Designed miniproteins, single chains, continued (4). Designs and how they scored, part 23

Each design is a single chain, and the fold is of that chain. pLDDT is the mean over its residues in the fold that is shown.

## One batch from the design tools (miniprotein)

Design m12780
Fold by ESMFold2-Fast:
Structure m12780 (fold): chain A 84 residues (1-84)
Amino acid sequence: MVTYRLRTRLRLDEKKKVLSIDSTLTVTENGETKTVSFSEEVPSDLSAGEIAEQTAAGLRALGAEVRIPLLTETEAELEAVKVV
């Protein structure tokens, strides 16, 4: 069985008006663990859905098989993409 663990940290730089996205995806399959990291600065005016899609695209570009189950904002999705 394949297990996925995604950790995403968001930081708002109010002076630059940018949002920093730091994501780490850990994939465990048959006892083997692979870690993929993605970091990017995006405009602070992007929606939570756009931030989630960009993060997933960055992780996929690094060879991670990532699915976004929903592209619409929900309460749970907003918590995942809010500034820490």
Scores: mean pLDDT 61

Design m12781
Fold by ESMFold2-Fast:
Structure m12781 (fold): chain A 81 residues (1-81)
Amino acid sequence: SEEKKKKAIEIFNEYIKYYKETGEFPLTTLSDEIMEKYAPVLKEVEELLKKGKIKEAAILWLENAFNLSKEEAEELASKIK
């Protein structure tokens, strides 16, 4: 849904903002259950962000955390600054 997509972008933008301000990702503040379930994806997203591949990181996050198609994730990632 559009609401789910908007929420995904907002969460990812908050992660980027937090990283720029602190040098750390708020991913480490997620609950143990969420960290266990998404840990492999979160590590890959963090690695991409450290390499400056912000849009690629966003696409991976949107596909796996919010279960979006690659096409939907790419479209939404284009809105991330």
Scores: mean pLDDT 68

Design m12782
Fold by ESMFold2-Fast:
Structure m12782 (fold): chain A 68 residues (1-68)
Amino acid sequence: DKELFEIVELLTGKKAESVSQAAALITGAALRSLLTPDSELMHEILKAINEGDYERAIELAKEYRARA
């Protein structure tokens, strides 16, 4: 989905070419965040994606990118 690809680019700085690649890139970003102060923000982003709230997920992903 278009929104999922935007979230991936915000979180990783990389463009996904498929949903499978997007999932792999998001998983990698989430694992890298597990022991950082941004782990709670990453959890909220993943929760928003899982709930289908892409508008919220994009806003939170922009905040995540601004902290980097």
Scores: mean pLDDT 78

Design m12783
Fold by ESMFold2-Fast:
Structure m12783 (fold): chain A 76 residues (1-76)
Amino acid sequence: SKSDAVYQRLLARGQALLERGAAVSPALAAIAEQGVQALLESQTSDGATGSQHLGEALALFDAAEAGIAREEAARA
């Protein structure tokens, strides 16, 4: 379904951020890991709580991505 496609895309994003984060910063990898946990909670929680956890996952992925990109640029 479209929802399954969105979930798989977000999971792939989180996994990519974990791999990139692990290479540059344990702290940024931990933020990406928290994002993946929030994404998983969104799938196991009720509708309202699930939507809240999904929002948390997106915010954590955005924060991790910004930090990782900065670290990668500094090491180029």
Scores: mean pLDDT 86

Design m12784
Fold by ESMFold2-Fast:
Structure m12784 (fold): chain A 80 residues (1-80)
Amino acid sequence: MKEVEELQKRISELLSIYEDYKAIEAARKAGKTVDNPEYEKEVQKRYEELKEEVDFYYDIAKNSKSFEDVLKKIREKRKA
C-alpha cells in the first residue's frame, strides 16, 4: 500500500538522520571538533521536520485498531 510504504520510507529517513545526529552529539561530548557546523545544523533541521511528519502518521497508526483503519484515516487526510 502506497500510504504505508510512504510512512515507512519517512521513518527510515528519520532513523538514518537520527543516527547521524547521535554520532554528531557523541563527538561533541567527546570534545571532538566539528569540521562542518552547517552540516550539523542541516541534520538537526531535517530530523525535526521528518519527526513532525512521522509523528502525525504515527498518531494515526497508534490510534487505529486495524491496518484497514489506518488506510482509511490516511485517505481522509489526503482528501482534505
Scores: mean pLDDT 68

Design m12785
Fold by ESMFold2-Fast:
Structure m12785 (fold): chain A 113 residues (1-113)
Amino acid sequence: SKAEEYKKIIELVKKAIERVNAGGSARDALVELLESLKGTRLDQALAFLGTEYLNGDTSLSERMLLKEFKVPKELFEAIKELILTGKISFSDEQIRKMLEEWLKNLEELLKKF
């Protein structure tokens, strides 16, 4: 169900936040998060980023991630940078705050079910 998908993503985001809080790099936490999301519709949206970027239009990935899954715009930019370049220009604290904002958005989505 859609509620079960959101619950799974919430637990994975919480785990990523815990890794950063434990002194892990935000880059490594995001890589592990993205690997753990394999098989979800969110993973499908992430898989489209590379192909869509080469075509000059990321609108489908952006719509799925920002509107359906409520990924903060700044976190979307960090994830896009990571997928396309393997690097993140944001600090660990900035990524942690973005992940905490995403967690709040996901919990608000779950309340609708």
Scores: mean pLDDT 81

Design m12786
Fold by ESMFold2-Fast:
Structure m12786 (fold): chain A 110 residues (1-110)
Amino acid sequence: SSLREEAIKVLEEIKKALRELVEKSKDEEVVKVARNTIETLDTIIEEIKKANEEEFIKLMMVTLIIISGLIFFLELRAKKLSGEDKKLLEDTVEKLLEAQKKLNEILKKA
């Protein structure tokens, strides 16, 4: 598959993890941030489809900044939670870290 197709697949995996967070989280602030991130990723996916190679690299860098910020937010929020709510955020962070690793590998090949 092309690097753009691989990037879109990873972004769809991130969106899936965030949709699960929206459905299962009782934290209204977490749900709001997750929904806003899904909308931003939808825009990025559409822009990747139209992007030239230079634009693609810039979109990947912006995506990595967004995902890093989201991970940091969820880790801080998890510190205030316990039980299943904490585990949900920690499991989401683990999925996002794996996605971030895949996006970095795609960017190195671009």
Scores: mean pLDDT 90

Design m12787
Fold by ESMFold2-Fast:
Structure m12787 (fold): chain A 63 residues (1-63)
Amino acid sequence: MVKKEEIVYPAAFDASEEGLKRAEQAAENAKKKYPGSEVKLVRVKTAPGKPDAIYLKLIKEVK
């Protein structure tokens, strides 16, 4: 049975055009750092009147 470890990358971006572009670039960098892991972009509502945030979820296999 393979265990998977889920970690939230320590980066948050605004759900704006520029923020999304930066989040995509960070996801590519995360894939290079952790080959074979899965990287997901997760959009999260932050606070009333503020833009949503985009977080990176990194899923890697552990022994």
Scores: mean pLDDT 70

Design m12788
Fold by ESMFold2-Fast:
Parts: structure tokens; sequence; C-alpha cells
Structure m12788 (fold): chain A 70 residues (1-70)
């Protein structure tokens, strides 16, 4: 799967309140962050980075996405 396709799947899953993340490569995760930042979703991007470090749950990251209008 392309990094862009992986990024879109991650963002859709988080927005829809997924409790676990779909599988994604490091390139897919980086692409998701770039897409969030390109849309000005800085809170969502920060929450997603914290999720990748194990500092937040997918639920918490998804809430940040919804608050930023994603």
Amino acid sequence: MSPLAEAVELLVALRNGAETLPPASPAGREMALRLMRAQGADRAAEAFEALLRGEKSPREAGEALRQDGL
C-alpha cells in the first residue's frame, strides 16, 4: 500500500473513533502527520505524535482530530 493510502486509512480510523490503529509503515505515519500539518491541524498532529510515542490512546488522538475539524 502507498504511504498516502496508509495515511488516509489512519486518519479515517482515528476520526471514526477506532480503539486500535490500522497497520502502517513509518512512511505512512509520516505522511499522516504531513497531511494534518498541511491542513493547519496542529493539535491533531501533536496528539498523533504523542500516540506514536505511546503517550496517548487512539481515542484521545481521534478526539484531537475531530476538534481540529478533520
Scores: mean pLDDT 83

Design m12789
Fold by ESMFold2-Fast:
Structure m12789 (fold): chain A 76 residues (1-76)
Amino acid sequence: SEFEQLAERIKERLKELKKKYPEYSSILDKLIENVDEIVREYQEGKISERQALLLLEVTEGILDMLEWVLDKIAKQ
């Protein structure tokens, strides 16, 4: 599905950040687990498609903020 492709793209970005900033692997792994949980709950019918997409969009916003913070720290 479209949202599963979005979830995989987010996880790919998180895995790339882990390679660049291995010292933050713990927090990045937690975000990967959160994405997997959203996908699982949608597949099990526990949340709606609208709710699943909204949760992934919020997760993207968190990831964008995290990338900004880590890049800023690296540039200092």
Scores: mean pLDDT 84

Design m12790
Fold by ESMFold2-Fast:
Order: structure tokens, then sequence, then C-alpha cells
Structure m12790 (fold): chain A 70 residues (1-70)
């Protein structure tokens, strides 16, 4: 089963972007961000299942290589 997560819920916001760790990426098959459009999950039992578009998502290693991401 594919596991999904909202980046805004599990990630750390740094400036205008979100950073997720490699461990978080390993725990979820798909990590997505919300758009200005509403992200909606009609299944309250589906933990972390959402629909959305990735918005400036970086992994922790990629973010650590940047001198500044905000």
Amino acid sequence: MVRYALVEDIGTKVGDRYVVTDAQKADYDVIVGTTNDASDSDDPSAVGVIEGTALGILDAAEAAELPEIY
C-alpha cells in the first residue's frame, strides 16, 4: 500500500520551503505539499493521505548543501 504524507505536516518549514529528512522520505512512499488550491482528504482514517502538488520540497541532504534556502 502506498503511504502518503503532507509535507506541511511532517516537514520543517525553512523560509518559503519545506525540508524533509531521509528517514521521513523512507517512511512514506509519497510526500506532497499543498497548493493554493485546497488539499482535501475525505477519508479521516487514511493517515496522511492527501492530494496536492509539491511546492519547493527539498530533502534534508539537498537543503544542507544549500548555503541558504530562504
Scores: mean pLDDT 46

Design m12791
Fold by ESMFold2-Fast:
Parts: structure tokens; sequence; C-alpha cells
Structure m12791 (fold): chain A 91 residues (1-91)
């Protein structure tokens, strides 16, 4: 379920923040998690999150559209969570 994937990503992010991991490391782990869950490469996830465009999505032809839509929704939620946490740290 896409909802479960989002919830697991948010839980992973929360755990890494509590462990004092830097944002760059958290982002790398989020990309690896998405790649494993969606059955695609990290490069495909990176391209999908960057607007659902790029050559890596084409090589996943059988599921490219569905993967791109899932990555867009997940990417939007990750970005919103990053912005929320950044605001909390500055306040």
Amino acid sequence: SLKKVKEELLALRKEMIAAGKPEAEIRREELRFLAEVLGVSVATVREGLRNGKGHPLVVQEAVSREVAEKLREIGDEIQEEIERERRKREE
C-alpha cells in the first residue's frame, strides 16, 4: 500500500532524526528504502522524485507510469515533512 510506504518512510526519518543523523544521510536512506520497496534502482527513484522524468524511468517500461506516480506522491510528502521539521528547528 502506498499509504503504508509513506508511513514507513516517515517512521524511518523520525528514527534517524532521533539518532542525530544529518539530513543528507537521511535522504540517502529514504532513496534506498524507496528503491527496495518499489523494486527499482536508486537512480530511478531520484529521477522520479525530481518530477517523474528521466531515462531511468523508461527502462522500467512495464511499470514506469505507476512508479512515477507513486514516487511523485511520496516525494511531495517527504518534502513537506522536511519543511515542517526545518520550521520547528528555527522556531
Scores: mean pLDDT 63

Design m12792
Fold by ESMFold2-Fast:
Structure m12792 (fold): chain A 87 residues (1-87)
Amino acid sequence: MLEEKVKEVEEKHKKVFEEELAEAEKVGSPEAVELLREAAEKYREAAVLKAKAEATGDEKLREEAEKVYAEARKLAEEAARLIEEHL
């Protein structure tokens, strides 16, 4: 069950990442593309940690997920700013 939930989360994040990456490539911002790749990986990591924390009740994993999620959000915000500059 935990393994299935982790796989579901990873697959959903992969699809969203591919769509966002294609949009950044279309606007021609290589910096935004790199930031989106890094953000997507961090979002995937945070989502996996969150799923594990929910399944196990591990408070440390929950705290780690929150920290990684905050890092991903910062990267995504910077990427969005760069994309807007190229519009």
Scores: mean pLDDT 75

Design m12793
Fold by ESMFold2-Fast:
Structure m12793 (fold): chain A 87 residues (1-87)
Amino acid sequence: MPSKEEVIEEIVNFLKEKKNASDELLEQARAIVEGMLDTLEREYPEVDLEKLLKEILEKLSKIKNPTVENILKAFLEVTTKAMKEAA
């Protein structure tokens, strides 16, 4: 099972390497992911981080031009689903 930090790094690296996200966008994406993972750890500690990572990467792969709004929406959709399945 990946650690929280490994999930953050995989998502940030995907956006950098596969989507050519700017450094500013990468910093904002890191903050969004970290905040969402902190909430999941606190409220839903049984969430499968490997499954969460896979689903987030699949959503992000469909975004042609990454923006803060597109990234936030993708994370919100995946994390909301994970919370519902873990509850």
Scores: mean pLDDT 80

Design m12794
Fold by ESMFold2-Fast:
Structure m12794 (fold): chain A 85 residues (1-85)
Amino acid sequence: MAEEKRVEAAYLLGYLAGNEIAETGVASVDEAIAEVRRLRDQGVLSEAEADALIAGIREGYASPPLDPEKRAELLERIKKLVAEI
């Protein structure tokens, strides 16, 4: 269902965001998680979407840096998932 695609896209988006925070040091994981919770509280994200996004952020942050090719591949996959919703 469309909801399953949204949850998967949220996880992948979180993973990329967490990984980029670890690589660049531009933002904190706590700030990223706080923003996700704010969007959930505003009704922009469901609880399942917010949970998936937070899990992605934490896992991406803890993971080794993605090479540019893999990052581009994941972004394209996310865009395709979102377009099918």
Scores: mean pLDDT 80

Design m12795
Fold by ESMFold2-Fast:
Structure m12795 (fold): chain A 84 residues (1-84)
Amino acid sequence: ASDMELVDFWNLISQGADRISFSRLVDIIRSLGASDSTIRRFVRTARRADRDGDGTISRDEFIAVIRRVFSGAQIRAWIARMRQ
């Protein structure tokens, strides 16, 4: 996925917030059809990025985690679903 696609995905999820909670992000990804194994991998990677241990994720941390866990095809499918 391109940098622009990932910024679009963040904007759709964050609704203008600087950070979002892991629980909210997991709920959104689950609603988009992610498997339990994919969600577990995402949560593990996101917790490693959360240096402050506050249970939230910033835009740049989100982009890094999403690139590591999900394919470009999966990310594009989710963006398309959220725009419908």
Scores: mean pLDDT 75

Design m12796
Fold by ESMFold2-Fast:
Structure m12796 (fold): chain A 62 residues (1-62)
Amino acid sequence: SLEELLAELARLPHPAARAAAHELRRDPNVPLSKLRGARDVLLEEGDERGAALLEEIIALRE
């Protein structure tokens, strides 16, 4: 499930989505505050799918 979410996030056109996927694959302990920041950037720029995928990843870590 997490791997599928990361793979989908990495395929999105937005650079912030791909960067978040890359960081999570490199370091599974990426701070939740950083993930929330990336989610907020995606929401602000209209990438609702990327934001939803990050929200689901955040929920899995809480």
Scores: mean pLDDT 81

Design m12797
Fold by ESMFold2-Fast:
Structure m12797 (fold): chain A 72 residues (1-72)
Amino acid sequence: MKDLLDSQLPTYISRIKADPNDEGAWNGLLKIYDYYVKEGDQEKIKEIQKFAKEMAEKYPDNEIVQKFAKYV
C-alpha cells in the first residue's frame, strides 16, 4: 500500500503542475497527504506542504488551487 501511494504522489504533483484546475489530482493528493499524516511520515508531509504553498503563491487568483492548498 505505501509503495503504491509513493508511486502515485509524483503523478498527482505532475498532473497539478500541468493543469492546476485538475480537481481529481488535488483530491488524490489530499488523500495521500492524509495517509502520510496518519503514518507520521514527516518527510512526505513537508514535501506536499511545500508543493501546496508554492502552488498557492504561483496561482493567487485561482479559486481551485486556493481551496485545495488551504487543507494542507
Scores: mean pLDDT 84

Design m12798
Fold by ESMFold2-Fast:
Structure m12798 (fold): chain A 90 residues (1-90)
Amino acid sequence: MPVTIVIKRYLPLSVKEAVEKGIEEAKRAVERATGSPVTKEEVEMLLETEDLAVARGRFWTEKAEADVTVTAQKRGDGTEVVTTVVIRPR
């Protein structure tokens, strides 16, 4: 059964830095949830502007695959980051 994890942050970072942090947090979330290190990753930037970035990632462990979406949007003095991770066994 797939497991879904959603991480929401507000960071005093640029959109670019914030999306990079979201990707790293997603990788750590996969490793914590599976108890296994990520052995392969593919990350694609779907959109990158001054005010909005959207990245899609795929992470593989020995026994699981994870689909990741990170959205970073500029709000006031910082950036809102929403990271969605869907983990599937095997």
Scores: mean pLDDT 85

Design m12799
Fold by ESMFold2-Fast:
Structure m12799 (fold): chain A 109 residues (1-109)
Amino acid sequence: SMLEHKKKVKEIADKAKELFGELVVEVGRRMRERGEPQSHIDALLRVAGQFLIMANLAEEKGDEELLKEGVEWAVKQLREIGKTLSPEVQKLLEELVEKVKAEVEKLIE
C-alpha cells in the first residue's frame, strides 16, 4: 500500500540519517585530532547537511529512488573528500562509508 511504502521510506531515511550522522561525528573528531585543514572539515559538514536535505525531501515525497540517489551521492562525495585527507583518516572514512552503504542497501531490498 502507499502508506506502507511511505513508512518504509521514512524508516530507511531515518536510519541513513543516523548512520551518516555517526560517521560525520567520528570522522570529524579524527580530522580535528589529526590537524586536518578546516576547509576539509567544512566539506564533510556540507555533505552531511546536503544529505539531510535530500533524505528529508525523499521522506516527505515517499520517494525511495530519491533516497537511494541521495545515499549514492553522499558516498561518492565522502570518498572524494577522503582522497584529500591523511592516510589514517582516509582509511577510517572508507571503512565507515562501506559500513553505512552496506546497512542502508540491506534496508532498500
Scores: mean pLDDT 88

Design m12800
Fold by ESMFold2-Fast:
Structure m12800 (fold): chain A 58 residues (1-58)
Amino acid sequence: MEEEKTYVSKVDGSRFDLEEVAEILDLPSVEEAKAFIDRLEKEGKSPAHVILEARKKK
């Protein structure tokens, strides 16, 4: 389950735990965090930047 719960940024190759992403974004599950990341990528946004910005406020 290690790699399936980890998002790898295509910008810097940075790795984010989906559990931590879910907690940062107040999402109820890893599944929701993955869906959110996929949505951002589909919209042409950088998930890594969104996650890092939210993390810095926590």
Scores: mean pLDDT 69

Design m12801
Fold by ESMFold2-Fast:
Structure m12801 (fold): chain A 75 residues (1-75)
Amino acid sequence: SKKEEEQKKVFEGLREINKLLTDLKRQGVSNEEILARLQEEIEKLIEKMRKDGFSEEVIEQFRRNAEQLVKSYLG
């Protein structure tokens, strides 16, 4: 139950990151500005997860997946 709730929140966070990335790319925003805005959003989501008592393992999984997503689109 709790682990399923955490995984659902991770998935929702990754979808928000992907939506923001796609919207900024569509608008023609520079890669440097996209990176800055995505880094801010990732850190905000991590702080939210930390405050909600998510396990360190789940938070690290989210960070790695979010960073990989960003690199795949902007690298």
Scores: mean pLDDT 83

Design m12802
Fold by ESMFold2-Fast:
Structure m12802 (fold): chain A 65 residues (1-65)
Amino acid sequence: MLSPEQRQKVIKALTLFQERYEEKVKETGREPTDEERLELARQSAREQGLSPEEEQYLIELLLGN
């Protein structure tokens, strides 16, 4: 379980992911592939300074079940 501080960073990264996802859809005229979504998630995590563990958590939230 993430701390409240870690959760806040992940939420900010999720917001950036959503913005970049919409930009990608506009740019390509289609929904991003799983690979493109993974790249956007990693970019958003790096932008927010997420740890590798927090980045993995973000990726699992977006792509994993």
Scores: mean pLDDT 79

Design m12803
Fold by ESMFold2-Fast:
Structure m12803 (fold): chain A 70 residues (1-70)
Amino acid sequence: MGKITSMQEFVDKMLAGLQQNRDLITQQRDALKAQDKQNPTAAIRDRIAHLDRMLAVIDAQIADLQAAQQ
């Protein structure tokens, strides 16, 4: 086994956490989209838009951390 640097381990852990949050939010968004198809409401669409904004922030954070890894 190779030795991992503390910086690499830290970045990997942060990326894993962000990816887990991204997956959770994506699941919630997809569930709301399925619900909107069955019974479309403005409240559901507002929630989807909010989750899309959260995903954009998380995607930017993932990109920044990946850039730090090279």
Scores: mean pLDDT 80

Design m12804
Fold by ESMFold2-Fast:
Structure m12804 (fold): chain A 85 residues (1-85)
Amino acid sequence: MEKELEEEWKEYIEQMKLTPEKIEESKEFAKKLKEKIEKDPENIEVLQEVIDEIQKRMKEGFITPEIVEVGNEAKKLKAELLKKK
């Protein structure tokens, strides 16, 4: 939480030494998650599912800035929905 998002992105990219294949796979994964959010942006269960999928991917060691961005978007949407309730 103390780190800036920009610093976290640089650390992930450098640590993973991303290949074109891994970049493409990560983009596809991010697109699928973004589509889930766009289909049901007010569904807390769907937003939590997206967050859980990203956490699983993070444990596998291959997270790109695009995936992090989608995760942050899902967390923000979930927080706004909880704030309204």
Scores: mean pLDDT 72

Design m12805
Fold by ESMFold2-Fast:
Structure m12805 (fold): chain A 66 residues (1-66)
Amino acid sequence: MVELPETTAALGEELSEEEREKLRELAEALGWSEQTIEDMLKAGISPRELADAARSLAARRADPPA
């Protein structure tokens, strides 16, 4: 049988259900697929860092650099 995605398992351990839902919403807004998130996790980025990065990138899109 195919196991659950690493994204789902890792996010479930590090992030609350609320935080996982917020990350998915932010990822969609940023154009990140679930596969992109999995790739980042495999590259050694923690779920917490992913959530922070998603929020930061969303904010940067609203406020471009000078």
Scores: mean pLDDT 66

Design m12806
Fold by ESMFold2-Fast:
Structure m12806 (fold): chain A 74 residues (1-74)
Amino acid sequence: SAQQEEMLAKLDEAAEGFLARYGAQLSPEEQAEFRAALERLREAIRSGDEEAIKREHGALLEVVRRIVERLAAR
């Protein structure tokens, strides 16, 4: 659907922005965690399940928060 396509496009843009800013500072484990959470959110969006989208969006935000907090502590 157009809504799913727009959500995926916005998610990809946000993910690209995050990786452009922080990607060089991420460990291989953090890169893997981020990409796994991102893929789960993409699948939730494709499924059209609003509760799954909310859950996986929260999970991705938690991964991002943890990474940013570690980088701020360096």
Scores: mean pLDDT 86

Design m12807
Fold by ESMFold2-Fast:
Structure m12807 (fold): chain A 60 residues (1-60)
Amino acid sequence: ASLEVTVEGNVVNYRLRAAGREATGSYTAKNVEQAQQLAEQVRAHGQGLVAAAEAQEAQA
C-alpha cells in the first residue's frame, strides 16, 4: 500500500493505493499555510486507511 501527498501552492493532491484500489483527489485551500495544514491532516488520515487495508489483507 502507498500514500502520496503533494502540495502545489494552495492545492493539496493525494494518491492512495491499497488492496488493489486507487483513490486520488485534490483540495484547494485558502492559502499555502492552510494547504500545508490540510496536507498534514490528509497524510494522517491516509496513513490510517493504509494500515487498516493492510490489516484486512493479512486477516482475509
Scores: mean pLDDT 75

Design m12808
Fold by ESMFold2-Fast:
Structure m12808 (fold): chain A 94 residues (1-94)
Amino acid sequence: LEKEIEELRKKAEELKDEKKRNSVLAVLKSAEYLKKQGNYELAKKALEVARKMLESKDIEKVEKMALLVAEAAALAKAGDYEGAEKLLDEALEL
């Protein structure tokens, strides 16, 4: 998980589009937070969202995915793990 976050961060830092780069980096930061909280399953889903974002050419979709992941991380911080998972699943369905 830690090695996967590092690998994806390196790929994100090489992106030329600033909005896409910042969006992917924000998702990776949320994944690190979820990992530190012990929520490994949610962290793995956030990394799946980051991988999908890297492959997408739709910047508006990428930004929407990042917002959903940020909301999911906030819900997880509040103890709403079910709500967090639903938002991550919504991001993966985009």
Scores: mean pLDDT 85

Design m12809
Fold by ESMFold2-Fast:
Structure m12809 (fold): chain A 97 residues (1-97)
Amino acid sequence: VDELLEKAEKALKEGNLDEAFRYAVEASTAVDAQPDPDPELHRRVADLFGELADAYEKAGDKERARQAAILSVAHRIRAVGVEWDRENPEAAARTRL
């Protein structure tokens, strides 16, 4: 996952938005496939998609900007969910049953 995030971040800094988006989607899929992902990993993916959404909007690609924004929000929600589970272990255990 870290390698995909690094590739996406580099592509974004170089202005290669489509390449950055592809690597970000691969990183997103890899994080979602983990049984117990680090909430910080979800936050990194969310931040990356947020930056992509802004970059695509500035480039005039409204559809890609919308897709990136949705993925950014989704990963922020997942990060909060994992953090909430850690702070509320009784409720988390009940929900997972």
Scores: mean pLDDT 77

Design m12810
Fold by ESMFold2-Fast:
Structure m12810 (fold): chain A 69 residues (1-69)
Amino acid sequence: SSRIKEFNETVARIDKLIDDAIASTDKSVQNSLRDEAARLYSSLTDPSLSDEHKRFLVDLMIQERLKQL
């Protein structure tokens, strides 16, 4: 279904942003990529989530990705 396709495409975009953030040596670039990942993740969850909650969820995703490396 188109909804599943859009979901999978958004997840792939989030994964790429997290990978790019982990690979970056520039802290300002890391923060920008992390913020964009948080914004996209909020589109898959509740958009009413606070910015702090969004950052927490992205941090958890980054930590989970690091464990897989």
Scores: mean pLDDT 74

Design m12811
Fold by ESMFold2-Fast:
Structure m12811 (fold): chain A 67 residues (1-67)
Amino acid sequence: DKILELLGEIISLMKEVYEKDPKAAEEIAKELEPEFEAAAALTDEKEREEALRRLLEKLKELVKKTE
Protein backbone atom coordinates (compact mmCIF):
# COMPACT_ATOMS: atom_id res chain seq x y z
CA ASP A 1 0.00 0.00 0.00
CA LYS A 2 1.88 3.00 -1.35
CA ILE A 3 -0.35 5.58 0.34
CA LEU A 4 0.20 4.02 3.78
CA GLU A 5 3.95 3.80 3.07
CA LEU A 6 4.14 7.50 2.14
CA LEU A 7 2.00 8.53 5.13
CA GLY A 8 4.25 6.45 7.38
CA GLU A 9 7.35 8.24 6.06
CA ILE A 10 5.73 11.66 6.51
CA ILE A 11 4.60 10.84 10.08
CA SER A 12 8.00 9.37 11.00
CA LEU A 13 9.89 12.42 9.71
CA MET A 14 7.50 14.86 11.42
CA LYS A 15 7.91 12.93 14.69
CA GLU A 16 11.71 13.23 14.43
CA VAL A 17 11.44 16.99 13.83
CA TYR A 18 8.95 17.40 16.68
CA GLU A 19 11.21 15.54 19.14
CA LYS A 20 14.14 17.78 18.14
CA ASP A 21 12.26 21.10 17.83
CA PRO A 22 8.48 21.16 18.52
CA LYS A 23 8.10 24.77 17.35
CA ALA A 24 9.80 24.08 14.01
CA ALA A 25 7.58 20.99 13.56
CA GLU A 26 4.43 23.08 14.12
CA GLU A 27 5.62 25.71 11.61
CA ILE A 28 6.43 23.01 9.03
CA ALA A 29 3.02 21.36 9.56
CA LYS A 30 1.28 24.71 9.03
CA GLU A 31 3.33 25.34 5.85
CA LEU A 32 2.35 21.89 4.48
CA GLU A 33 -1.34 22.10 5.48
CA PRO A 34 -2.59 23.38 2.06
CA GLU A 35 -0.77 20.57 0.20
CA PHE A 36 -2.11 17.96 2.65
CA GLU A 37 -5.67 19.29 2.30
CA ALA A 38 -5.36 19.19 -1.50
CA ALA A 39 -4.13 15.57 -1.36
CA ALA A 40 -6.95 14.58 1.03
CA ALA A 41 -9.55 16.05 -1.39
CA LEU A 42 -8.38 13.74 -4.22
CA THR A 43 -10.58 10.69 -4.87
CA ASP A 44 -8.17 8.87 -7.23
CA GLU A 45 -5.54 6.76 -5.43
CA LYS A 46 -2.93 7.37 -8.14
CA GLU A 47 -3.34 11.16 -7.93
CA ARG A 48 -3.30 10.99 -4.12
CA GLU A 49 -0.07 8.94 -4.19
CA GLU A 50 1.60 11.55 -6.42
CA ALA A 51 0.37 14.39 -4.20
CA LEU A 52 1.68 12.68 -1.04
CA ARG A 53 5.03 12.00 -2.76
CA ARG A 54 5.35 15.72 -3.58
CA LEU A 55 4.34 16.61 -0.01
CA LEU A 56 7.07 14.30 1.37
CA GLU A 57 9.70 15.95 -0.86
CA LYS A 58 8.60 19.42 0.27
CA LEU A 59 8.72 18.24 3.89
CA LYS A 60 12.33 17.07 3.38
CA GLU A 61 13.25 20.50 1.95
CA LEU A 62 11.63 22.34 4.88
CA VAL A 63 13.43 20.09 7.39
CA LYS A 64 16.79 20.93 5.75
CA LYS A 65 16.05 24.66 6.16
CA THR A 66 15.59 24.22 9.94
CA GLU A 67 19.07 22.68 10.35
Scores: mean pLDDT 79

Design m12812
Fold by ESMFold2-Fast:
Structure m12812 (fold): chain A 119 residues (1-119)
Amino acid sequence: MQPRIEIEEVEIDGTPESADAAIAKVEEFLRKYGLTPEERERVLALVRGFADTAVERGMKGKIIIVVADPASLEEARELLKKKMEEAFKKGYDFVLGILLDRQGRVLEAEFYSKDGKVF
């Protein structure tokens, strides 16, 4: 089988309207995968918590979701890290990175501020 990696990038500009749009876009992206209700809710809870933080602080956030086949997990992990670093270079205040398998299981989730710190 040819390994497959998919990436979804979603922006939040610190407004409630952008947060609602971002959550809806993530929900639409996840519909491509046969997620269990528990895995779907796990991803959406992370996205909602991130969105709420961006809105409360009036700051720009970027959500990066990478979905990978088992054979591509290391490549996907490196790609996620690179995309998160690129987001901060572009001036985003907060970045949420999520790595999923093709069944929608959360393998990794990382939340960073513009200071490069997990909080």
Scores: mean pLDDT 80

Design m12813
Fold by ESMFold2-Fast:
Structure m12813 (fold): chain A 70 residues (1-70)
Amino acid sequence: MKIEYGVRKIDDDTYIVVATASGVTSEEDLKKAQEEVIKKLNEEGYEVDKVFAIGVFNGEAILMSLAKKK
């Protein structure tokens, strides 16, 4: 599984996160992708409570969240 993500500032302390994860073929893979995105964002100094799956197509998952800067 490979995860790529981008962060876009939408307000002074609020960011929209869009992530893609490849190799997602099961609910377990999707859960791992969501957990990894949360982990990476927390390591970068963002507060993220939940990541939402927008869709999964051909083993690629599209994920979204709102994040606050610490």
Scores: mean pLDDT 80

Design m12814
Fold by ESMFold2-Fast:
Structure m12814 (fold): chain A 66 residues (1-66)
Amino acid sequence: EEVKKNAERGSKEWRELAQQLADEAEKRGLKPDAEYYRTLAENGDPFEAYRKANEVRKKLLEEKKK
């Protein structure tokens, strides 16, 4: 309930935090996580973010299989 209120607030601070996490993940080579947080920073949609991150993860695994 408290968490939902903060998310509904839609503050720029929340998006800035997500962007910071995306940059950190990318620096560490965590490409799926970076895409997840980047999408959250832009749209704030966790379902869309999860889907895009999963696509990146599967693409990486497919490439390794070669």
Scores: mean pLDDT 72

Design m12815
Fold by ESMFold2-Fast:
Structure m12815 (fold): chain A 65 residues (1-65)
Amino acid sequence: MKIEDLIGKEVTVVSGNETIKGTVIKAENFAGKPLAIVKAEDGTEYLVEVERVEGNTLYGGITKL
């Protein structure tokens, strides 16, 4: 699946010991690096550097925006 196929879907993001649930509002693959922006239920946006996708779960590094 392409990372852009996740736009508009509810996902769980797992980054080490952190877990965030939200909706993918943006996704792109830039120079082979899949990136997503996930908006959590509280309105906080996170940049996700996606390492792996399993169904609706994204694994990778997160940065609060």
Scores: mean pLDDT 81

